# Ledger of designs, part 102: designed miniproteins, single chains

Each design is a single chain, and the fold is of that chain. pLDDT is the mean over its residues in the fold that is shown.

## One batch from the design tools (miniprotein)

Design m3538
Fold by ESMFold2-Fast:
Structure m3538 (fold): chain A 81 residues (1-81)
Amino acid sequence: MDAALQKEIDEGIALIIIGVVKATLGKEAAEVLSKLTNDQVIEFFKATSDLTKEQQKKLVEILREKGVDAAIEEAKKLREE
């Protein structure tokens, strides 16, 4: 619960996630994630990291068109029923 330390950790994790997305899904996907807050980047990655590359690409498009909440809801649907 050290807010300053947590902020630095979240920033570092978000930068790593954006770098991985750039390498795996491409520059345009990384640019979409770079517009999110650090918390949103981390939440999106946690919701999508266990899905297939094709599902992840679809979720990045939903993120671009409809925002983070819509993309996370679609990710949950892909895991449930």
Scores: mean pLDDT 79

Design m3539
Fold by ESMFold2-Fast:
Structure m3539 (fold): chain A 72 residues (1-72)
Amino acid sequence: SLDGVRRSAQQARELAQQLGLTVRTRPVDIFADADTLERGARRLLDRMRRDPSRAQRYAESVLNMEEGLLRR
């Protein structure tokens, strides 16, 4: 659901802030359904917690998913 993606995006923003990261978002074309995106966002958030060295990439991916869904 969109709400699930938003929760993951909020957690990604909070983790990025804790890690001192500056993340930039851009709209991307979303071709997957909201449930698939929610599962993907949760997976990326989990990877962000496990691998801080790639946290910026994972955070940007989750935030771009939210941005893309909001533009539909």
Scores: mean pLDDT 75

Design m3540
Fold by ESMFold2-Fast:
Structure m3540 (fold): chain A 84 residues (1-84)
Amino acid sequence: SHDDVVRYLSNYFGLSQSDSRRIVDQVMDQNGRVDVQRFRQQLISIGVSQDDIDDFFNRVSPDSQGRINVPQGVQNVGQRIRDQ
């Protein structure tokens, strides 16, 4: 669901839940399909590095239909991402 992606994004990048929801609402459609290019642009605009963005999409790679499936557990994937 959008809520699951919002929670995952918030925890992965250390973003506020409100900022994560705004991004998800802009890049994900009603069928859970993600505009990857628009998503990347939103993350760059808030200061996320391209390396961190590439790592994120490697972990949550969209399926053949463009749908993103977040892992069942929220993993803090690193000391390299600012937790807030």
Scores: mean pLDDT 72

Design m3541
Fold by ESMFold2-Fast:
Structure m3541 (fold): chain A 70 residues (1-70)
Amino acid sequence: SAEVAAKRQEMLRFAIEKNKEIQALQAEIDRLKSTDPKKAEELDKKRQELWNKMLEELHRMSKEIAELEG
């Protein structure tokens, strides 16, 4: 259905955007590891939080799509 297709596109866009944020944080962490390890550690915690939040939201979206498909 059109609604299922729209929700699949929403899920894909969400995954792409969150992956970009995580990759940007990882690049910053990698750069800071040798110069500011404390800041790198703080950013790694933020990266882990974003990863977990992304997984929770993807799981929610996936269930919503499955319910619409019947």
Scores: mean pLDDT 86

Design m3542
Fold by ESMFold2-Fast:
Structure m3542 (fold): chain A 74 residues (1-74)
Amino acid sequence: KPLEIYRKLMEDPETLELLHRAYRESPEAKAILDKLFELIKNGEVSLERIDELLAQATSPATKEFLERVKELLE
């Protein structure tokens, strides 16, 4: 469920630190993460869409955050 994924991401201190690090490492991280949270909110998040965002990600923290979201979908 979309809200459950969002809740799990926001309640994990390690995941929150990755999110903060991603925003610090890359200006592009904001656009990628905003799109991710839009997909989660709309119930449209999927493995294919996470892979599309991973292809756009340049910072290590952004990639690690997206991989954690992908694991929650598997």
Scores: mean pLDDT 77

Design m3543
Fold by ESMFold2-Fast:
Structure m3543 (fold): chain A 94 residues (1-94)
Amino acid sequence: KAEELIKLGKELLKEAIKKLNEGKYEEAAELAKKAIDYFEEAIAIEPSAEAYENLAKAYGILGKALAELGKYEEADEYFKKGEEYYKKAEELKK
């Protein structure tokens, strides 16, 4: 169950990155938010380094998309959340 949610989140995150690279920032942000939902659900079932690492990546992509849309304050908050989840992933790898 958690593994399936991580897989679905990763697929959405790949699409978000593609949209970001295409300059489709609103679509990239929506896809990144959906990926975040899947990774958060996976973590609620079973916390894992992989789930936290992908959650951190999703927050990073969301932040980049929002920054491109001129939403700098929102982007900064999501970048900070991404950094926090990267630290959690690192701790779980120990």
Scores: mean pLDDT 88

Design m3544
Fold by ESMFold2-Fast:
Structure m3544 (fold): chain A 92 residues (1-92)
Amino acid sequence: ALAEMAALFGELAALLAAGDTDAERHQELVERIGELYRSLDPETQAAFQAVLAAATAAGRAVVDAEGASEAGELRAGAVIAATAAAGLAALA
């Protein structure tokens, strides 16, 4: 499950880094990640939440440095997804 979630976050990161704005495609990836998360045991869910907290902090640093812009939001999203992918892969 964690390896699959890491792969999905990696795919989302690649799309966002490419400037892809297909909301339906992004939503499909997020929904699949959510399904996998709900299948995890509570201990693994806690580890996932810790990874997301670190990823969110990394994304906030991008927004704080660049300000609120469309390009900045896409970069922040890509950094969040890439950080989550790396963290989850390390746990798998």
Scores: mean pLDDT 78

Design m3545
Fold by ESMFold2-Fast:
Structure m3545 (fold): chain A 91 residues (1-91)
Amino acid sequence: SKEELEKRLKELEEKLEKAENIEELEEILEELDKLIEEAKDYPELRKRAIELKLKAAKKLLELSETLEEIQRAIGEILRAIGELLDLELEE
């Protein structure tokens, strides 16, 4: 339901504010990917979830120390930007 997805998004927003390590951010990114897929019938909610994913990916980059972690974070940022551009082109 839309209400369930909105509640999950709010919980993920709160988790992101509290996230202090890469493991927590990767968990948030995985849950956001699931939410984005489930929110296909709710474009406003899908857009909000993708915007939150971009914020999480940027925070992941800030906490990244190895080249592999940096590449992972950049990949997630680029993916989120691509998803936002796809939404804009569907208008």
Scores: mean pLDDT 85

Design m3546
Fold by ESMFold2-Fast:
Structure m3546 (fold): chain A 61 residues (1-61)
Amino acid sequence: SMDEELARRTGEGSGAIARALGPEAGRRMGEWEAKQMLEDGASEEAARRALELAREAADRA
């Protein structure tokens, strides 16, 4: 689904930012993107999944 794709892309983006700028920057980006998803009408489940994937990706950086 589009929500699942957005969540995966948010995780990928947060991982890339974490590798370039550190885990805190990656987590912050993921939090911001998840909030934007919610504001743009995505489900709470999709936003939560995006945040989960973003944190996981940042922690691996």
Scores: mean pLDDT 82

Design m3547
Fold by ESMFold2-Fast:
Structure m3547 (fold): chain A 66 residues (1-66)
Amino acid sequence: SDHDRAMQLAVELLKAGDDLARIRALLESTDKALLRAQRELILTFVRTYAPERYEAVAALLDEYLA
């Protein structure tokens, strides 16, 4: 499901740590429609478990979705 794919992505984003190139690659390898539909879920997960990475992930996601 889209939810399961979004949760898998969110976990991988946490595993990437502060590796911005890996975060970018993970986002860019993901369907834009899925990212738009599940944006709030993904960002809420990142904010909850790695709040220090929230701004970077949100910025890279917004860049990719533009």
Scores: mean pLDDT 87

Design m3548
Fold by ESMFold2-Fast:
Structure m3548 (fold): chain A 68 residues (1-68)
Amino acid sequence: MSVEEIEAAVRAALTALLDAEPPRDRDDFNRAVVRVASALAGEFDPHSAAFAEGLRRATREVAARYLG
């Protein structure tokens, strides 16, 4: 399991969710991130450093798109 694979999966899921339900504020965005992380916890080890880093990278990129 690579950071890049997790980043791509999180980015795709988070973008799809936010395109359907645009965040009104940062709290809405943070709730969307939690929903995506919880959904992907079944596919990836949620306690791995790779999961944390992939989630962090994708979240930063998508936040710039929707909150910038």
Scores: mean pLDDT 80

Design m3549
Fold by ESMFold2-Fast:
Structure m3549 (fold): chain A 103 residues (1-103)
Amino acid sequence: SPLEAAATALVIAWTRGLAEIEARAADMSSAELIAELEKLFEEILAQIESNPVISEETKEKIKEIIEKTREELRANPDASPEELFAIARAGFEEIVAVLEEEI
């Protein structure tokens, strides 16, 4: 379905973006890592908001998840890379769950 295709494209975009950040994480401060993760979520949000197949209700739920995840990242400026990646992954898993409920 178009919605399954959209969900698959988002998972691919997230997986590639996260892997690229992880490859550079050793050379980043926590503040730089948080900024890169926030940028990845902004890219995911832009794809979701521009997709006419995703309902407005689902878009609003996903936007709330992204804002919550960004707040959690910003609240942990001294967290390890592993902890920041765990917060980011948990947020994305919530996004996928919301999309799967619409299918």
Scores: mean pLDDT 87

Design m3550
Fold by ESMFold2-Fast:
Structure m3550 (fold): chain A 111 residues (1-111)
Amino acid sequence: STITEAANRVATLLEAGKYTEAIKQARKDAKELTKINKRAADVLEATTYAIYSAKTMGGPDDFKYRFIANAKAYGKDDPNVVKDVSDAMNSLAKGKSIKDAIVDAVLKASK
């Protein structure tokens, strides 16, 4: 699906450490996805910013609280988006890949 393809593109860039490109891609894909599913678009963009913030400030351990603060700022104060991003960050902290965490979060948001 278009939603899954967007999530995979962004995740691939994040896993490669291409954070600037990942943010640009997430913003571009979220703009198009907003026409199909606004919550999935917002979750994709917010999760990308949350991962970027964690990777640049400390690394991929238990950063759940810092991720939630960033998700609130980037998720436009939507509590559903904040929850979906929080769940994705918790999964990442528990050992899920960036790809699985983002794809799962975006697909859950699209339901």
Scores: mean pLDDT 77

Design m3551
Fold by ESMFold2-Fast:
Structure m3551 (fold): chain A 91 residues (1-91)
Amino acid sequence: MLKYAANEKEMEENLKKFSKEGQEEVEKLAKEYQEKYKLPEKEARILAVNTIIGLIENASENNIDVLENALKAAEYLKLEKKKEELEKVLK
């Protein structure tokens, strides 16, 4: 599992391990965080990467939306085994 990024270098190292679709989702989330929270681009990207990582850790079997978000995050992080585990829970 990827660790949370504390700085821009760690964020970029984590981002390289994301799928192409995951990298695109990070850019979308970073833009939203810049607009909503008035964050600089660097801080917004760090937060976006950490948000996707956190979706895996906080998955709940009793909430279908949380599980579906965790499944997408597993695809974004290329966590094949975690993706398979979440797919079995959903179906």
Scores: mean pLDDT 73

Design m3552
Fold by ESMFold2-Fast:
Structure m3552 (fold): chain A 65 residues (1-65)
Amino acid sequence: SLDEFLKQLDLLDKYARIIGNEEIVEEIKKFKAELEKLSPAEQQERLLRISVKLADATTEKIKKK
């Protein structure tokens, strides 16, 4: 459901803000604005890419020490 998908996006947005990655926050905001115009396959692909990018950013922030 669209509402369930938006809830997942809100959790990713909160996490991106906690780690201080403004680029990912902006990417999530753009994705939310375009969400209804994307096919279900495109929505899943973009969600996966954002999730991977967020995981990589988290790892880099930890490794920086």
Scores: mean pLDDT 79

Design m3553
Fold by ESMFold2-Fast:
Structure m3553 (fold): chain A 84 residues (1-84)
Amino acid sequence: SEKEREVLEAILKELEAALKDPSLSAAEKEEAAFYKAIVEALLAGDYDAAVEMIAKAYGVSLEEAREMLREMVEVNVRAYEEEQ
């Protein structure tokens, strides 16, 4: 949806800012880079790549990773709307 794309683009900008922040730890930047890769895959329409990244990172099945990705997107869309 258009709203989902808007939210993902806003998250991408925040993650790019985090990666440029010299006050963040290496661990925080590694986490930001991981989420950036997922968001970039979703924005490119490469849903399968995003699912595989989650499955590998969390050691879960592709079916479980799809559910996790769906929930992550829903939570972020809701949070974005509540912060506006």
Scores: mean pLDDT 80

Design m3554
Fold by ESMFold2-Fast:
Structure m3554 (fold): chain A 62 residues (1-62)
Amino acid sequence: SPLAEYQETLAELERTREALREELARLRAEGAPQSEIDRVEEQIRNVEEVIRTLRRQIEELE
């Protein structure tokens, strides 16, 4: 089912977002350069946008 495949992809993206959030917290705790912090924050925003789009597609298929 396309729905099951989308749900699996969503779970993988949510794990990726969690890992990026942990990396962001580590970088902030270590006093990393602002450019590195900004890069990870942008990656999180990009993943969240894909998650939002995919969640909408899942809702449309139900």
Scores: mean pLDDT 88

Design m3555
Fold by ESMFold2-Fast:
Structure m3555 (fold): chain A 67 residues (1-67)
Amino acid sequence: SEALLIGLLQKDLGLSREQARELVAMLRAGASLEEIAAVLQRELGLSPEEARRLAAGVRTAYEALVK
């Protein structure tokens, strides 16, 4: 469920609803892990290594909950 993923992104990562919706839209459009990591680095102030690990987890959650 897309709504469930949006809720988890807000609760677990502290993203706003708009930031969570934009991230899910990028994943739906087939954005690369590098593109997702760049957004997470900018929005959450993460290191490049933290952003890469988180991007992989977010993609996995998208594939499990939305596909």
Scores: mean pLDDT 86

Design m3556
Fold by ESMFold2-Fast:
Structure m3556 (fold): chain A 93 residues (1-93)
Amino acid sequence: SLEEEARRRAQRLRDEAYNAAIDGMKKVLQEEADKKIEEARQKYKDNPELFEKVRKSLEDELEKKIAEMKANPDDALFEYNRRLAELNRKLKE
């Protein structure tokens, strides 16, 4: 039906918006993780095996946070759009 085609298009647009919000937040989380990994590399210069274990732990934590955002895409999208609207309001008016 025409209504089902419209609903499928709306769902695709929502999925795209979810992906954009998750990708935006993922970039911030990735930059924070990269910084922590670099700090760990410097801290564990004399113990590469321990560094590798810490690096993997930080990567696993990042993956878990991303998975949690993907598991709650409506909440992530709502917060992302709310913050984006606030920022746009402050920048333009």
Scores: mean pLDDT 79

Design m3557
Fold by ESMFold2-Fast:
Structure m3557 (fold): chain A 55 residues (1-55)
Amino acid sequence: SMALERAKMEAAVELHDRAMEIISTQNLSKDDAEKVLGEANLQAQKEIEELEKRG
């Protein structure tokens, strides 16, 4: 459904934006920034999977 696709996109964007804020605020190195972004992407994937199970 369109509502499900929107929710999935919103979850991914929110987690990515939060990760970018952490990277910017803490002046993380490239290696640390990549780790934070990787964790955010993994969490977004899990939230998307949960949304798909509920939809």
Scores: mean pLDDT 82

Design m3558
Fold by ESMFold2-Fast:
Structure m3558 (fold): chain A 62 residues (1-62)
Amino acid sequence: SNAAFAKAAAEALRKLGQMYGVTDLGEKAASEVEKAADLPRDEILRLTVRKAKEIMDAAPTP
């Protein structure tokens, strides 16, 4: 289901935020994807990719 997909995507974004040291941004991104669970799967995927890029772009310099 789209809800299960959105939940999995949100969990992935939380882990990505933890990995990149931007946990607050990861949690916010996950929440936005969870709120989008009623959208078609391709829209959820597009949102998830955009949020993942935002997390990666916000990562602290190594």
Scores: mean pLDDT 80

Design m3559
Fold by ESMFold2-Fast:
Structure m3559 (fold): chain A 74 residues (1-74)
Amino acid sequence: SLEERVRALFEGIPGVEIHAIAEVGDFVWVDGYTTNPEAVRAAVAAVGGRVTFYTDPETGRTAFLAAIPKAALA
């Protein structure tokens, strides 16, 4: 499934917690937390995706939102 392919993309990166995965149009949107933002950035960029990071003000954790092309998960 697309969800399994998304989880596999991040499986090799320690310190990644996926909160939600949603399919919208030609993209899969993924949100979560990470202690390795540069590794997440590189993994998403390698599949032609885009990712943004922000600090969760309540927890101080680095949160991310990624948009991954469905074509890259085939």
Scores: mean pLDDT 83

Design m3560
Fold by ESMFold2-Fast:
Structure m3560 (fold): chain A 82 residues (1-82)
Amino acid sequence: GAELARRAAETGDGEEAVRGAEEGARLAEAAGDRRTAFYLGAGEGVARIALAVGKVAGDEEYGSRLASRAALAGAEAAREAG
């Protein structure tokens, strides 16, 4: 779960990073790894906010980059905790 989310976030594409974090969290939940699911879900949540605010600001590229960084932080936290 965490490695999938990390690889998606490393693309720099915020929507890809969100999808990777969501799928990673789903895989962690299915495996009973609630801690990994929590950190990946937290990164996903912040990433979705960054994408939404970036669209409102008319700065979607920057919002996408910040979303990727948020998702990456969640994936790294999940890896450190697991």
Scores: mean pLDDT 86

Design m3561
Fold by ESMFold2-Fast:
Structure m3561 (fold): chain A 64 residues (1-64)
Amino acid sequence: SSAEYSREVVQRTLETNPALTQEQAEGIAEGTPVGAMGFYAMVGLGGGIGTLGKAMQEAYKKLS
């Protein structure tokens, strides 16, 4: 389900970006302004789009 996918993305994002808060990781999965702040923090720490892409792929594999 979409909810399972979002939860998995949140968990994977936090595993690879320990400087993010739970709310920032949830916001990234949901596309909120809080998520935008978390995404900028990831980019500043070198995580960036690659880390988010990996989290999305791992969530997809788990649900496939």
Scores: mean pLDDT 62

Design m3562
Fold by ESMFold2-Fast:
Structure m3562 (fold): chain A 77 residues (1-77)
Amino acid sequence: SSALEKRRDELLREIQELGARLTDPSLSQEERRRIAAELKRKVDELTRLEIELYPERAEELRAERDAFIAYLDSLAA
């Protein structure tokens, strides 16, 4: 539906903006953890929505989500 596509586009923009913020070398470790936690939530929401739109890609999408979350966890540790 157009509503799902609109939400996907909103999530993609938010994820891109948060990802760009993580490249700021002046960020404190606490701020990095906060941004990483927010990014993980948005990526999980995006993955669930994309699986609804493209169920044949579910395994691929979950694997990509899990890899990205593991990467974010390593940055916040």
Scores: mean pLDDT 84

Design m3563
Fold by ESMFold2-Fast:
Structure m3563 (fold): chain A 59 residues (1-59)
Amino acid sequence: ALAELQARYAAQSEQILALVREYKANRDGDKSVQDALLKQIKEATQQAAAIMAEARALG
C-alpha cells in the first residue's frame, strides 16, 4: 500500500518534471501551448498532493 503510493508519487513527480521541461522549452513559443502546459502542471501537482495526503493517512 505505502510502497505503491510512493511509486505513484515518484511517477507523478517525473511527469511534472517532464511538463516543466516542455514549458521551459516553449518559453518563446505559442501562448496557448504555454497556458495548456501550465494547466497540466497545476493538475499534476494537485494529483501529487492527493497521493501525499493518502500516504500520510496510512502513516
Scores: mean pLDDT 81

Design m3564
Fold by ESMFold2-Fast:
Structure m3564 (fold): chain A 94 residues (1-94)
Amino acid sequence: SMDERIRAEVLAMLEAGRPLAEILEFLLEEAKRRGAPEELIEKIERALEMARAADPEALSALLRRKHLDPLAELSAEEQAQAERMEAALRALEA
């Protein structure tokens, strides 16, 4: 699990509507600063690469749309972006 202080800052960034890539950049810097295991750093870097490959505005719009209507049909591009975001989050959790 993340340090309680880092968790609080991540939650604040999420509440402020910060892009996933910005949150992951913050986590990467904190992991490096704390001397986290190389495996964890590599996982965060992979997640960040996936998040950067996705359109941040399109991802934000997709997340809002999914929140309002979880069953809404996604376009092929929106589906690919959702899958990239889910892959990034899974990489961070592993």
Scores: mean pLDDT 62

Design m3565
Fold by ESMFold2-Fast:
Structure m3565 (fold): chain A 101 residues (1-101)
Amino acid sequence: VEEILKKAREALEKAKKSDGENFLKYVRETLVLAGELEKAGHYEEAVDIFREVAKILEEKYGPNYLVAEVYRRIADLYEKLGKTEEAEEWRKKADFYEKQA
């Protein structure tokens, strides 16, 4: 788990320093690793990584379907953490971005 988290953070840092095809490659790697953290029950670590990914995607592309999908995953993770108000807020953001995309 700690090794997965380290790899996810490394991929995220590479994404932040990249553009074009390499940016999307590292974003995808980060999302896969964050999904592995979620499967392992590490919801807090997973949500932090998904939030960072959503932020950099929004900065580069604005509202789009991929940002909406990441927001939905953040909402699901907050629900698993028992943070129902936060989960509802992120679901509403996902719905908004999906409509804009």
Scores: mean pLDDT 81

Design m3566
Fold by ESMFold2-Fast:
Structure m3566 (fold): chain A 101 residues (1-101)
Amino acid sequence: DFVDMEAFREALRGLVEIEARERGLTFSEEERQRILDRVERRMVPLIEIGNNSPSIEEIREKLKTELGKSDEEIDEILKNGVPEEMVKIVREEIEEAVAAR
């Protein structure tokens, strides 16, 4: 699916705030920006591959060769799509930020 980068960044900000609230977490400005930056670094390559690859076969090849994804990880990404992968990555990065405290 074609993904607009402005819409992605807005959705990302909202999702981080929702997930933090559900966990009863308060982040400093620096912690929140670090989470946003880390999620964007993981999501932007996925979005760019999707936007610039005309076929599912090419998406699979690029996920494997450019991002080092396993066949199982690629199948999960393609099954979930961009919105669900963003939720997964946001949750992982929030858990990492809390573990680093």
Scores: mean pLDDT 79

Design m3567
Fold by ESMFold2-Fast:
Structure m3567 (fold): chain A 89 residues (1-89)
Amino acid sequence: ATTTTTVTVGSTTVTVTVDTSTGNVTVTVTLPDGSTATHSATLSPGETVTFTVGDTTVVVTLLPDGQVTAIVTAPDGSSAEATTSASVS
């Protein structure tokens, strides 16, 4: 199953997609200037990965039940966190 969450901090948008069957995590960051960067990693349940795109830092944790928590810190130091549910039905 695939879980997607979107986090917006100021003018920076981060989309996190997790395939809970494989543990594959794809993070797409859209910067204030409109440029985009995509990062991929494979996570085991309970693992955390950190990505830096320009001056934006993204911390993604895959929980054992398939929930995903993303923390985004923008270049101005502003931060936001989102957690996505493991199940959509």
Scores: mean pLDDT 76

Design m3568
Fold by ESMFold2-Fast:
Structure m3568 (fold): chain A 86 residues (1-86)
Amino acid sequence: SSAEAKQAEYEKQLRIEMLRQMDAADATLSSQEVAEQVHIHLYIRMLYQLKKNKATPEEGKEYDALIASEDAKIQQLIAEDRQAKA
């Protein structure tokens, strides 16, 4: 169905965007350990986005909070890597 096709395309675009962000982290971050931690949080964030797509509206609100938490952790790791370079 068109809805199933849209869901499959959304999931594909999420995976592509995650991989692109992982590659960007590898290219820009000075610490391999920090890059690996950013990869973990990008992967968890994608899993929450995938779960949200199949969730009830109430569950979706909880996944939004979890996604925002993962985004904050990624930003903190990048900031710490930048500070360590200085």
Scores: mean pLDDT 87

Design m3569
Fold by ESMFold2-Fast:
Structure m3569 (fold): chain A 90 residues (1-90)
Amino acid sequence: SAEVEAKIAELMQLVRDKAAPETLLAKGDELVALLKRVNASNDEIQRAVQAVWQAYTLSEPENRQAMTDLLLRMVRLAEERGVKQIVLAA
């Protein structure tokens, strides 16, 4: 959905801007809350997980722990929603 893509774009912009880990985690929390609120489809959840994985690969070393924590939360959401397969692209 447009709302999910907009929130992903906001997170990716913060990664590009080298935002503090607290800011990245707060935006990640907003993304997780949005996915739950809109009862996101399996495809939308997969898209969000892929975006967070890309954010992790683009993150400064000091931000990688925060991105790892966010990625694990996204994977947990996918498991709770019964997403059987997640494909990650570098």
Scores: mean pLDDT 81

Design m3570
Fold by ESMFold2-Fast:
Structure m3570 (fold): chain A 69 residues (1-69)
Amino acid sequence: EWPKDPKIAKAVFEASLLALELAQEGASKEEVFRKVKEYLKSQGLSDKLAEKLAKEIVEEIEELKKKLE
């Protein structure tokens, strides 16, 4: 689910770009999740929100990777 709040949407967009870059460099699903969660927390999101959004981003990246193979 895409966030409706513009601040959160921007953070998710930037985190998604980070996730794509890490996945392209061969990072594991767990590593991408960890890095994305820490990035979202650095942008001022709460731990719970950062974890939820990081999980959603990782799931989207896994689906994209399957289509690019």
Scores: mean pLDDT 79

Design m3571
Fold by ESMFold2-Fast:
Structure m3571 (fold): chain A 70 residues (1-70)
Amino acid sequence: SMEEQVRREAHFLAGLYHMGNELPPPDAATLALAREVAEEALATQAPSDLDVPAMVRRLEARLAERARAE
């Protein structure tokens, strides 16, 4: 289902960011941002054609905005 696809892509994206930065498992807020990024990407791209580097940059930008708002 699309919901399962979004969940898988969100967990993959958060995990990729986590591994790259040697962070503990992503918290619920980070996973929610990753889910939003995955939903945006899957609305316009097929799963096989996802621009993963662009999704990582999008997640990083959203995490930075969250940090500045705190």
Scores: mean pLDDT 76

Design m3572
Fold by ESMFold2-Fast:
Structure m3572 (fold): chain A 76 residues (1-76)
Amino acid sequence: LTDPLVLFGVRSEAELRALIRAALRGSGIPDPTEAQVEAVLALLREANPSVAAVARLLGLSRPQASRLLELLQRGE
């Protein structure tokens, strides 16, 4: 992951939340909770989220967390 600010290339926080929900679904979470969306949003705001931190917060495996971050980046 190059720059977390690239993931914020959306016009609004609502669009970013929609992107996060789509990425969570793509990572094996068919019905993402608002708590999971808020956790991912908070990590992205830190400008350098680690795969390990994402995995811990969401209860995902490291490959799932890596996939989530890749899907968020692809949303551009």
Scores: mean pLDDT 67

Design m3573
Fold by ESMFold2-Fast:
Structure m3573 (fold): chain A 73 residues (1-73)
Amino acid sequence: SEADELLGQYQAAKFKNDEEKVKEIEEKLRELYRKSSPAEQAEIEAKMKQAEENFALSEKIRERRAERAARLG
């Protein structure tokens, strides 16, 4: 779906630390959200939360790997 495509792009932009692209996609998601049914809006919100959680987990994993590498020299 269009929401799935935009959410995929959103997650990719966050991983690249592309702030401008993130804002661009958030605006497109906001427009889609306004045009969506309540059920579709709930799905978009749930998927946005999942994308944020996936990003946060990925960053935590990178941080832990860096800590281990530092301890090994």
Scores: mean pLDDT 77

